# Designed miniproteins, single chains: the designs that were tried, part 26

Each design is a single chain, and the fold is of that chain. pLDDT is the mean over its residues in the fold that is shown.

## One batch from the design tools (miniprotein)

Design m878
Fold by ESMFold2-Fast:
Structure m878 (fold): chain A 110 residues (1-110)
Amino acid sequence: SSAAAAVRARIDQAVQQLLAVRDQANQDIRDAHFAAVSGSLQGNADAAQAEGDARIAEANARIQQALQDLDQVFDEAAAVDPQAATEARNDFLRRRQERMELENKRRASS
């Protein structure tokens, strides 16, 4: 139906926004980690660690906010087409779980 198509399009857009926030946050986390290590090597260990931890916490908070924003989109979509919204949410959660399992297996095999 056109309503189901609109629900799918809105959720797909929201998922793309989440992925963009996650990619930027993951880059910021990597940059924070390298900055903390570099500062420690320069004799600023405590200050560098505190700054690194703060930047990582901020990046993780952005990911959590983006996930909450996506949950709101699912709730709004459920008001239009509950079945399509539920199916899309279950698909998202399943794909997320599969990605986490693959990452855990990669870490276990390295």
Scores: mean pLDDT 83

Design m879
Fold by ESMFold2-Fast:
Structure m879 (fold): chain A 73 residues (1-73)
Amino acid sequence: MMKKATIKIVADSRGRVAYAGVLAEGFSEEEVEKLSKEVRSLGGLPVDEAVAKAKEIAKKAGVDEVEVEVYRY
């Protein structure tokens, strides 16, 4: 089954991550927990750096298809 992840990043007015979360399909409960913790660690980073790290986190987690969505205040 294809492993998919949508990583959602919400930026504050200064261009830093206010929060980040992930929706994952095709993963075990343990894999989702680990991925969620790593994605939450993007908080406080500049958005451009956070997007790059989010893609790297997904790649290390074995995601076949990753989407990164950025929302701004």
Scores: mean pLDDT 82

Design m880
Fold by ESMFold2-Fast:
Structure m880 (fold): chain A 55 residues (1-55)
Amino acid sequence: LSPEDQARIAALEAEIVRLNAELETAHAQGKPLDEIMALVERLRAAGEELDALRD
């Protein structure tokens, strides 16, 4: 992997951790379904990009 790909992987791993924390907070606070679904979609997209970079 290139240094750029390694940096992107690290950034995506950090993003996934942050999004999971935000999703837990959103559920705890009773955020609207639209906001929860937006977080879920961002988490899915980050996971797919991470998988593509690792494969």
Scores: mean pLDDT 83

Design m881
Fold by ESMFold2-Fast:
Structure m881 (fold): chain A 89 residues (1-89)
Amino acid sequence: SKVDEVIEKLKELLEKQKEETIKRIKEAKSPEEARQVLIDGMGEMLVETGKLFSELAKKYNLSDEEKEEVEREAARLITETFEELYKEV
């Protein structure tokens, strides 16, 4: 379905952003720097996810109901990703 395709693309973006943020956290020279990398990475993840969702919603002409379904699943995935990132600091 259109919803499943959009969710798959959002999952791919979140996984890529998670891996890049974990790498930067591990390269941090202090606990304070690691915390800042975490905060910046989480913020970037929210912005990039929102941008991709907006682009895909327009491309696939998602209905309001389909948008709500994607937003609900995206919120769940973002929460799980943030919980994983918090374990790295």
Scores: mean pLDDT 89

Design m882
Fold by ESMFold2-Fast:
Structure m882 (fold): chain A 103 residues (1-103)
Amino acid sequence: MEEKKEKIIKYTREIAKKLNIPEEDIELAIELFFANLEDRIEKLTISELVGIVTSLAAYLYSLKNNESIEPYLEKIAEILGISVQTLKDIFYGKKNIKLPELE
């Protein structure tokens, strides 16, 4: 659990920083995820979890700036090597697809 949590935090910060998402929105997304969705950590892959948390950070930032989340989801999906639709399905709670590991 601890090691998986550390990897989620590390990869989320790395990807979100590449997308120029502010640290405050990244850290808030991480806090909200672990406060409300910690049970998902055992059920999903690291790539799926990183996709969810990074998409949450992008969502928080997009709301604050009245911007579309779509360009961020496209870039996140590209970095993770998945389709935008797969990322959307995972982010919006359709957990029927397993992603490859980031390693």
Scores: mean pLDDT 75

Design m883
Fold by ESMFold2-Fast:
Structure m883 (fold): chain A 75 residues (1-75)
Amino acid sequence: SLEEEILEKAEKLLKEARAALAAEDEAALDAAIDELEELIKKNRDKLSPETLLEVEEILGLIEILRGILRFITSK
């Protein structure tokens, strides 16, 4: 289903974000956030509340990873 495809994409973006944190690649982390935000924006009306919550929770996790990277790389 579309919801399953969106969840799979969100989970893939989370894996990419974790790899970006390990690589200290802020641009890749920012790109993952932007892609997931756009995915949510375009599909919000097509998602069940339960699926939307899960995708938003994944976005929150990626934002935490970006915050960690910014903390360790701040100049």
Scores: mean pLDDT 87

Design m884
Fold by ESMFold2-Fast:
Structure m884 (fold): chain A 100 residues (1-100)
Amino acid sequence: APPAPVVVDPSLSAAQVVALAKAELRALIDWLSTQAEVPEEVLELVEEMLRETDAARLRELLERIRELVSKHLPPEVLAQFEEAARRLEDVLAAAERLAA
């Protein structure tokens, strides 16, 4: 199963929320690699995300990952990935709002 959703504590800073999102991303990609062969382009985008500090840019990179994996994953794995990615997008959106 994909990793459990992260609950954003309202006392956290934008930087702390981004750090939680990166930890969830690592867990999601680790899970995904047990389900299917992950394209090299996706791994490159994950490395870029781990170096990024801007929440809006992280959301853009996550959307690119989603578009790439949608072409390569079996439907049942894709559905689980999409649910986890949606939750990760919500965490990053919360970080973007906290930074505003």
Scores: mean pLDDT 77

Design m885
Fold by ESMFold2-Fast:
Structure m885 (fold): chain A 82 residues (1-82)
Amino acid sequence: MNVLGIPVLNDPELARAAAEYAASQPELDLVLIVDGGDVDGATELLVERLEAAGIPYEVVEVGRVGMEKANEVALKLAEELR
């Protein structure tokens, strides 16, 4: 299973770029969105773009833990889905 883990925290433009990257990957089975306390709509924007592209996704809310911890969680979950 090809899983892309995306940590998201208050960067809608980075979320847009991540969605475009995911849409360019035809072998991608699942996008795992790790929400580290997003309040700027980055998670919502990413979800909308993935739904529009027909890409399977799952959102994991880890609360306001900061980008470093959100990235650590994304890496661990992506490894578990291997």
Scores: mean pLDDT 70

Design m886
Fold by ESMFold2-Fast:
Structure m886 (fold): chain A 70 residues (1-70)
Amino acid sequence: SEIERLNEELVAKGEAELAKNPEDMELLRRLITEGTEELLEEMYRRGEMDEAQYEELRAQFAATVAKAEA
């Protein structure tokens, strides 16, 4: 609870700091997007998910990104 609150405050401070520099916000968004794609591919490669799960999660992620950019 206390740790969760502190973590939320830290995230909010980070977001406020990044909001001062739009280029930093764009860079962060891109890093999160690229990191997620690499993570999904690595999990699929390691056999931690099958092809159907990989395709489903990738499609869901792409839909989420599209909604966030709309």
Scores: mean pLDDT 65

Design m887
Fold by ESMFold2-Fast:
Structure m887 (fold): chain A 57 residues (1-57)
Amino acid sequence: PTYTVKDLMELFGIPEEYMPKTVRELAEKFNIPLENIVSPALDAPLTLDTKITIKTS
């Protein structure tokens, strides 16, 4: 499945003001295993509109 950063923030109940800066930080903050993040690259900068593809496990 693919989510925007905004969708993930809403899913985890995190205010937009606390948006993570990179995919790696997103994974760390939301306790998502790094191996479950398919795209974008782990060091890619994030905006609220960035699409994150995650493996369902």
Scores: mean pLDDT 77

Design m888
Fold by ESMFold2-Fast:
Structure m888 (fold): chain A 95 residues (1-95)
Amino acid sequence: TEEAGRLLERAIELLEELLPKSSDQKLIERALEEVREALEELRAENPDLQRAKEHVVTAEHLLIRARPSSEDQSLVEEALELLERALKVLDEEMS
């Protein structure tokens, strides 16, 4: 979960940078909230990896929906890559 947490922290930084550059700011705000909730689940005394994964998947879907309305496509792609890497790490820890 430490590696997944690090990836999610980086995704939060990129989403915060992306927020003012998107016309669908509400979708980015929701994606950011979902990533923060995933991080909270990973850092809890009894981490719920399945719940954390569900939040990351939701964030990914929201970011994909916001992609066409975002000025910085490179930043969107980098954030999506971090979320995909976090999901892979969580899947490996749950298997």
Scores: mean pLDDT 84

Design m889
Fold by ESMFold2-Fast:
Parts: sequence; structure tokens; C-alpha cells
Structure m889 (fold): chain A 61 residues (1-61)
Amino acid sequence: GKTLEVDVKGDPKRAGEGLREAVAAGATRLVIRGELSEADVAQARGLGAAHGIETEVTREP
């Protein structure tokens, strides 16, 4: 499947934007790069799973 990558660049809202773009593109995997809180990671994974997207969060650049 298609993989999309997004760099949050210090703005956690970019993770949500990346997920919306992944859904629109028909991607099956989303890689989020950058530092997110545990709550933001859990939210991103949950929203991804609800849309059939495997979400990976990389805290290291």
C-alpha cells in the first residue's frame, strides 16, 4: 500500500493534517516524524486505526 510521511516541525496539528491527507490519498500507512506527547501519539494511532491506516510515530528525526 501507499505510505505517506509527515514531519510535525514542532506543531502537533500537522499530525492530524497528515492523517487527513493519508486518508484522501488512499494510503495504508502514515509515518509521523518529530516529538509528540504520549497523548498525541495515542490519538494519532487511534484515529489512524479507525481509518484503516497503520500509524507509526518516530520521535527521532
Scores: mean pLDDT 77

Design m890
Fold by ESMFold2-Fast:
Structure m890 (fold): chain A 87 residues (1-87)
Amino acid sequence: MRIPMPPVGEVPSLETLKARFERAVETLLADYEAGKISAEEALAALRSLRDLLLQEMRRLGVPEEDLAAFEAYAEELVARAEARLRA
């Protein structure tokens, strides 16, 4: 192994969680545009992922301010995805 990874392993950073959610949004929108999934399936998957990430953050004891920041960010991305799916 030659790639050093942070050894903390328990609590991901807010920026790491945001980046993961952004990648999920991009993947689901691409699948929708390719005709692989419906708009409803894409939105349901994004909302499910948002809820799962928030639940995990709460379980790991992430501060309420970081939870609120992630929730607001994820809700904005879901709203933008919904607008794009309706376009």
Scores: mean pLDDT 76

Design m891
Fold by ESMFold2-Fast:
Structure m891 (fold): chain A 115 residues (1-115)
Amino acid sequence: SGSEKLRFERLFNEEGARIAEEKAKEYEKKNKEVGEVMRALAEAYRLAVRGMDEGPEASVEAAKARAEFEALKEKAIAGKHGKEVEEALKEIEEEARRRAEERLEEMRKREEEER
């Protein structure tokens, strides 16, 4: 349903922000450029959640953060660290989806138990 899709999108962005922040910390000493891409992704995910809850100003900030992430991603992929960025982004997306699906299932189970 539309409601479940919105719930999933929120959970996906929340988990994506957490995982991307962890990856940014891992890369800060190993590869600063990859770390900067991961930090921008974490910020984009956080502001996407805020855009869902707040008014139009929050949505504009979310769009700006996403554009900044996309620009940093494009630059890194075109450079020497493209494979590391691509691999990290795939890991973040897959793990964020897995965690979001798990959280959504737990929420549905709790709602059924409260009936």
Scores: mean pLDDT 86

Design m892
Fold by ESMFold2-Fast:
Order: structure tokens, then sequence, then C-alpha cells
Structure m892 (fold): chain A 75 residues (1-75)
């Protein structure tokens, strides 16, 4: 579980950095909302007990959202 916690913290860090960049560049409202939702879900996963499978599913979804955010910001 601790390794998953580390990955989740890294995800929060990355999403927070992308959110700041998106706001500074006046990116789409949809992108900003997706990044905010990623951060919210990651923090929720850290505070609530979740099974490893559900946690892995969340990590996979969050990584996909981060990839999309990076692609939109890079254009």
Amino acid sequence: MEELEKLTNELIEESTKLLKEAKEKNASEELIEELEENIKKAKEALTKPVGSRKFLEFLEEAKENIKKAKEELEK
C-alpha cells in the first residue's frame, strides 16, 4: 500500500503543477476541471480506505487524464 501512496502523492504533485500551468495559460475550463477532479480523487483515495484493485483502477484513470492534459497544454 505504501508504494501506491507514493505514486498517489506523485500524481497529486504532477496534477497540481499542470493545474497551475493551465490556469496561467488560460487553458480550457474542461482541462482545469479534469485536473481539479484528479487532485480531489487522489486526496480522497489517501484519506479513505480503498481496496488495492480500486486504487490501481484510479491510478490508471488518473495517469490517462494527466497524459491528456499534457497533450492539450503542449498543443
Scores: mean pLDDT 73

Design m893
Fold by ESMFold2-Fast:
Structure m893 (fold): chain A 61 residues (1-61)
Amino acid sequence: METKILTVTLQGDHTEEEAIEKAKELAEKMGYEPVEVKATLVLSGPTSRYVIVSLEVKKKE
């Protein structure tokens, strides 16, 4: 099976590590196996904060 990149955006005050863990949990619930974290981007503004996590995932058999 080929891998793909799953991008998860988390709103609110999350640490990078917390966001990565939540993204992995979401991927598993969606039927994917997390392989590797490819990128993490933190966006902080005066009215909002987002953590964007890009995960390489593989489809669960």
Scores: mean pLDDT 79

Design m894
Fold by ESMFold2-Fast:
Structure m894 (fold): chain A 57 residues (1-57)
Amino acid sequence: SIRADIQAILAQQGTTDVLSQAVLDYLINQQGLSQRQAADILGVSQSTISRRLAVFS
C-alpha cells in the first residue's frame, strides 16, 4: 500500500517528515500522482505540496 511504502521511505531516510523530497518523489514521479492526489494522501493542501516541490527544485 502507499501508506506502507511511505512508512518504509521515512524509516530508510531516518526522518518523520512526510513532506520530505523522498516521499514527494515517490508519490509524484514514481507513482505518477498529481500534486492534488499527493496532497489528499498526506492530508495537506495542494498549495503545501507545490511550495515544498519549489524548494526541492
Scores: mean pLDDT 82

Design m895
Fold by ESMFold2-Fast:
Structure m895 (fold): chain A 77 residues (1-77)
Amino acid sequence: MLTEEEAKEISYFFETLRAGGNGDFEKAKKILEEASKDPRLKQAALTGLGVAARLSEIAGDTENAEKFRKLIEEAEK
């Protein structure tokens, strides 16, 4: 069974994946800011955005993919 901490990481991963897939930049940024209080949660959120960016690229939405890649790069500085 997942620990509470593991469940939280999975939650942040899926929330950013959903926001990124929907092209909701402001929501994705807000979730990243909330997750950034904990390095593990931040990594889970960044991973979700990375998957969303790749899926957008595969779908031909290059603008959405590039937008979220820039958000990831800014957060990882």
Scores: mean pLDDT 82

Design m896
Fold by ESMFold2-Fast:
Structure m896 (fold): chain A 66 residues (1-66)
Amino acid sequence: AMEKSIELIKDITEKALARAEAAGNQQAVEDIKKYGEEAISATKAGDREKATENIQKLADVLAAAQ
């Protein structure tokens, strides 16, 4: 379960990064890397609240970047 959750976070992060990089949006690239990494770290630590918060922030960056 944890490994699959990390895989999903990585997939979302990679797709988000590709879009932000193609757009030349350096701020979005930095934010996506930060929230993706924090979500993975929180998931590995079993901190569900922090993992959910960072996944939500990643989703918010994706929504704003469209």
Scores: mean pLDDT 78

Design m897
Fold by ESMFold2-Fast:
Structure m897 (fold): chain A 95 residues (1-95)
Amino acid sequence: SAVLKKAKEFVDAIKARDYDAAEEIANKFPSNVVASRARAFVEALKAKDPEKVSEALGDLVGALQTYLGDSNPKTKTLVQDLVTAAKEVEADLAS
């Protein structure tokens, strides 16, 4: 539940384009793997590199599914929200 709560806070920071808050939240994940992949995702967004964003998003989704459980509906909703937030950021960078 602690990882799920932090992951929701992380997605909200991404939606707000508050990458400094997202990076702070990433550092507070109880899982070192989730923390590392969340940091890489924020760095890719700050770099405005679509290829790195796509790769880091996939890595982060994989870590979240492993540590929260693929069969959990809350994990599926979180992953969908994260993917949607990432696509909205990429669309803003293209305009």
Scores: mean pLDDT 82

Design m898
Fold by ESMFold2-Fast:
Structure m898 (fold): chain A 114 residues (1-114)
Amino acid sequence: SSEEEFEEILSFIRELLLEAFPDHPELIEEAIKEVEEDREDILKTPPELLVDRLVDALQEFPSVEARIRTLAYLAFKILTDEAAIPAVEARLDELDEEERAFVERVIEKRRERL
């Protein structure tokens, strides 16, 4: 069901964030809860608009907390909306190496059909 699909998506995002930010499990759990709470708004927001806002947020807010949250939202959008892929690929060069590696793994997972 769609609920099982969302649980799989959130589990994948959690695992990937723990790999990228192993010292921040509490911030990761907080970000996952926020994505789950904001799920309907994330799904309703046009992919180009949300991707632009999230990539801009990664540039503007350098805190680890903000980066984890922003990457969680971006990953959820990519995994639920394939139209987010070309939008984020157009801006990959604006991401640092860690953020780019994270996003590329999310894109690969989406292309593999989760």
Scores: mean pLDDT 87

Design m899
Fold by ESMFold2-Fast:
Structure m899 (fold): chain A 68 residues (1-68)
Amino acid sequence: SREDIIAMLESLASAETDPARRAALLAMAQAIRDNASRAEILALADVLESLGYTTLARELKGWAERHV
């Protein structure tokens, strides 16, 4: 669910030591909470991919294409 994705992203951010990666995870969680557009979610997923969250970014893009 959307709530499960937000909780997962916030949990990952809490364990993340890199400030840029933590900020990107929290930005994605906030965008999903705020019902951001598909385009905005996809753009944030690209940021996560650039920071090394390749698998997570791919999963979030797939989720956005189906549900946003």
Scores: mean pLDDT 89

Design m900
Fold by ESMFold2-Fast:
Structure m900 (fold): chain A 85 residues (1-85)
Amino acid sequence: SEAEKLAEEAVKIGENAKTMEEAEKAAELVVKAGELAGTLGAGVAGGMALIALGVGKVSGDPEFAGKMIAKAAKNALKGIRGELF
């Protein structure tokens, strides 16, 4: 699904993020994946990605932010896949 593709892209960008702009892009993709999936779990994962981005911006560590966002993206992906019949 499109939501799964966005979540998978967010994992790849987040795990490899070296700049805050890359971490921000990963968080944006998790939020969009949650919106497209329409599930509570995927929506919560999007919120967690935004919190992770905020913590990363305060700490000034884009790699740490990216890894936290990638974890949120993996949780979103599990939620999306769990909704499949």
Scores: mean pLDDT 80

Design m901
Fold by ESMFold2-Fast:
Structure m901 (fold): chain A 71 residues (1-71)
Amino acid sequence: MSVQQAMDTFIEALEKLGKKDLAEKARERREKASPEQLPQVLTQTAGEAAELLSDEEFDKVMEEMARASGP
């Protein structure tokens, strides 16, 4: 999966959890970031999600990302 696809998947997973504000913030960062900055943006978004989400919610986001990267 490309970093762009990983960001899109992460944003969709956040929206699926009802974390619309966090998803929109991540989307804005993705739009403003250069391709070289996207890995850093993904790391920052994951860090914020880990702080703001419960362990169970964060695990669900990671499961969605794993599902999207596999067949």
Scores: mean pLDDT 78

Design m902
Fold by ESMFold2-Fast:
Structure m902 (fold): chain A 80 residues (1-80)
Amino acid sequence: NLSSSEMEVLKSALLKLAKEDPNATIFQALLKLTNLGDFAELINKLVSGLKKLPLTEVLELLSSPATEKAISSLLSKISK
C-alpha cells in the first residue's frame, strides 16, 4: 500500500507534469513518470491499488484530465 507521504510525492509529480502539459490525461502523466525511472516502485504500488477497483472505474480515472481533483480522487480510491 502507498503511505500518505508516498501519495503526496505522486500527487506533486503528477501535478507538475499536468502543468507542463495541460492536455495530458492521468495515464499519459503516469507514463511520463515511468520514463523518468525514479518512480518505478511508487507506480508499482499504485498499480497494485488499482487492481482493487472495478475495471470501468480504472479506465475512467486513467482517461481523465490530470487535474488536482482527478489525481486526488485516484489516490484516495487506491488507499482503501
Scores: mean pLDDT 78

Design m903
Fold by ESMFold2-Fast:
Structure m903 (fold): chain A 88 residues (1-88)
Amino acid sequence: SALAPLIAADGISREQFRQVRGEALRRRLTSIADFAAWLREHGIRITEEQARLLERSIEVSRYVAEELIKIGEEIDKELEERRRKEEE
């Protein structure tokens, strides 16, 4: 797998993993190779379990990318509306 060279025992935290996965989906990274390149560019190492979860997420996003992006955009829009409402 393209993620194999990035596998390490120390990985990243659950919170960092959540942020990295969310960012990958939001940026329309649709190939495992493109995502591996992005992780390498940012000096990110992951566990074998995290690699499997990311690979599955990218596989899913390849087939449902439009729907996932749409859901993300709708959430971002709702959060922006909440922020604007708080600011008057």
Scores: mean pLDDT 72

Design m904
Fold by ESMFold2-Fast:
Structure m904 (fold): chain A 119 residues (1-119)
Amino acid sequence: SSKEQEALNQNLEKMKQTLEKFKNMKNPSREEAAKLLEEFTENATLALSTGDPEAMKFVEEMAKELLELAKKLGDKDLIEMAELIMEAVRAARARDIDRMTELLLKFREKLEEIRASLA
């Protein structure tokens, strides 16, 4: 429906804004990265499930940015999270929704572990 298309467009714009914010952070902490990834993931999950190619590009770009940050921080958990996101996009492109969902759940579990460790 037109409302569903409007919701997708809003999610894509929020994903783009969150990605640009992440790229423009000079020296984000693990905590700042985790918070921003949570915001991104809330908008990305629906968009990625639709198979939208622009959503997939934003998710891949976020994974690359996360991997670069993870290497700078020496953070193996963030490296693993970036790899999970990349594999989820590959599953989405293959239309393997079950695999995509499994990988996104592992990503969310890892994100919650990081957030719990910062509390």
Scores: mean pLDDT 81

Design m905
Fold by ESMFold2-Fast:
Structure m905 (fold): chain A 93 residues (1-93)
Amino acid sequence: SMDQQRILDRGIRIADRISQLPPDQQRYALLTAADILEQQGHFQTSQQLRQISQLPPDQQGPALRQLVRQVSRDIDVGRALVDSLNQAYIQAR
């Protein structure tokens, strides 16, 4: 659907922007997004972001893009992930 494609496109773009932040800001953005998702009841996706935040910085970007591709197939989860990542990026930059 167009909604799934828009979520994927926005998600990949924000994942790329987060991966270009300095290491500490990149980790901060991932953990902030995880906190937002946890507060919304998206516990599984929150835990996946926390796991990604523990990877070396150079591996966080690829892992985040993979997560976006997986969750974007579910519109509700995909939208929540993309919106949380965007909010977190704004706070981290």
Scores: mean pLDDT 91

Design m906
Fold by ESMFold2-Fast:
Formats: sequence, C-alpha cells, structure tokens
Structure m906 (fold): chain A 84 residues (1-84)
Amino acid sequence: MEEEKIKEFREALERFRESLKQLREYIKTTKLSEEEKEDILKGLERGEKELEQLEKEAPESLQEEIEKLREELRKLKEEIEKLP
C-alpha cells in the first residue's frame, strides 16, 4: 500500500536528516584529524548516492524533501572541506 511505502521513505529520510544534524554538531565541537575528515567525506559521498537512489524510488510528494537533504549534505561536505 502506498501509505506504508511513504512511511518507510519518510522514516529513512528522517534518519538521514538526524545523521547530518549530529555530524554537523560533532564537527562544530570536535577538532577533526585529517584521517577523520577524509572518512567523513567518504561517508557523505556514500550518503549522496543513497539519496540519489531514494529519489529514483520515492513518490513525487517526497522529492522536494529529498532535494533539500541533498542540498544540506552538499553544504556540510563543503563546510568539512574548509575545516582547518
């Protein structure tokens, strides 16, 4: 049923958003080593691929939410690349 499918997608998007929020808080409070920075960037790149797959499968009603998450991920990646 479509409602159950939408619930599953929303749950996945919520988990993704929470992960990005926690990561952003972590990088603000923790001084990252170059190794940690590289690992995080690789993780974000994988996350971008996961969002791309979700976008292909998701209902139109969730497309805008997925697009916003992709923008948040891109901004976070850029912030991490600029960390000293």
Scores: mean pLDDT 79

Design m907
Fold by ESMFold2-Fast:
Structure m907 (fold): chain A 100 residues (1-100)
Amino acid sequence: SKEYQRQAIESLAGALAKYYRHLGKEEEAKELEELKERALEALEEGDDERLLELLLEAAEKAAELLKLSEKEKELLKEAIRLIVEGKVEEATELAENVDK
């Protein structure tokens, strides 16, 4: 479960950072990568509260930069909560339903 949580965080943050760079948002990509490192440290330490706080901060910044709808923002936050709870499969199912 913790290994899948790590992979989910790395995949999500990595994809988002590449997209920020594609948009010319190099500084925002670097900030996201630094936030990812802190989130992975919180995951290793078992600090679920800090992990959730860091990932939700990343989600709010992404929603602003990518001009996400309120529904997309809430779905992203829900997926993050599921990842923090170790329910990675449920988080991926939620993301799959949004991409239909």
Scores: mean pLDDT 80

Design m908
Fold by ESMFold2-Fast:
Structure m908 (fold): chain A 71 residues (1-71)
Amino acid sequence: ELTERLKEEIQRILEELGLPPVELPEPTATDPAEAINELLDHAIAYLGTYPVELAMRAMQEVSRLVKRFLS
């Protein structure tokens, strides 16, 4: 549930920035924080394929999202 919500929020951020949706794999970690970290690693790798300006904006939004989920 938590990881599904995170996936939805990541897709929303990408749509807001005009980026295409990303297919995020199921995390292998049983700990919620580690699962979030796995999804974040995949999102970072995906964003690294785009122009630096867009990648930086998306990274900032993802950072804010992760802070909300870990608070």
Scores: mean pLDDT 73

Design m909
Fold by ESMFold2-Fast:
Structure m909 (fold): chain A 95 residues (1-95)
Amino acid sequence: SLLRRAILEEASAGVLEIAVTIAKKYPEAVSLEELEKWIKKAEEVLEEAKRVLKEIEEDPNATEEEIKLAREAVERAEEVLRELEELKKKKEESL
């Protein structure tokens, strides 16, 4: 079910956003290995978001609201991945 996939994707993105917030506030509490694992998860979430968007865009019965929400999910996943990659770079520069 596309709806089920979209809900699980949003939940995964939300958890990663919390992880980004924690890493920004407590950088010493987050290891480089943990950041690498979160980046890999963020890449998987982004890949799934892009697949869901493609399937919705190819569905002639898809509403404009569904397409908009799917695009926003991709943008959100891209932002989380970008922030995690920036945190990893800062962590590597401090080592």
Scores: mean pLDDT 83

Design m910
Fold by ESMFold2-Fast:
Structure m910 (fold): chain A 96 residues (1-96)
Amino acid sequence: GREEAERGAEEGAREQTYSGSGSGAVSAASEAHSSGDVETAREAAERAARGSEGEGREAGEAAARGAAGSREGSHGVAVEIGRKLREIGDELEKEL
């Protein structure tokens, strides 16, 4: 793992503690009613990155807030799921 000075809503996912991309999607799926908000925030961030409008920066900041909260939850969920699935598979086939 490497540390990146730039940790924003868009670039933060690149150098997270686990450096996993899309981990937020797992958390969003668990929250069906919040899924729409996550999708909207992500779309707004992408539009801000592609556009040169001042309004885009405001949308990007709102997305950063949502992404930050979701990342904390999704990080734990993604790590737990990934580890458990691999551990179960390994344990089941390794010598059990």
Scores: mean pLDDT 49

Design m911
Fold by ESMFold2-Fast:
Structure m911 (fold): chain A 84 residues (1-84)
Amino acid sequence: AATVDSIGPIYAGDTGVLVTGQNLRTVPQSQIQVYANGQLQQIAAVLDTSDPNQILVQLAQPLQAGDQVQVRVAGHWGPIRTVQ
């Protein structure tokens, strides 16, 4: 099963959310959700990185300082990351 183990540091104005976990690359974009303050964010793209345990989720709109970001992959919730 896919897991979300951590989210990389996020800064105000970022559209990229770096997700680390297991089996992330086996999951279609339709099974990936990003929330900011409990609000579903529009995903523009999901990109592979050089790390097989990471994906980069590109959002359509930038994140704001203080936003509480959470990623769900194939129904599994990851930890909350606060935008700096």
Scores: mean pLDDT 87

Design m912
Fold by ESMFold2-Fast:
Structure m912 (fold): chain A 59 residues (1-59)
Amino acid sequence: SLADFLVNEVGLPFPDAHQIAVDVKSGRVKGAFLADTLRDEGVLNDAQKARLEELAASL
């Protein structure tokens, strides 16, 4: 799930990761914008960015 990805790959606490996944599913946060931001901050590589976008689109 997107929440599990955010815990395992980004290192977020589960409550924060779960809230972000809810916000992406509701459209409050755009999955593509989240992926771009984390990639630009150097938190994710290109492969991880693509995986986040795939998981966000599946919500």
Scores: mean pLDDT 84

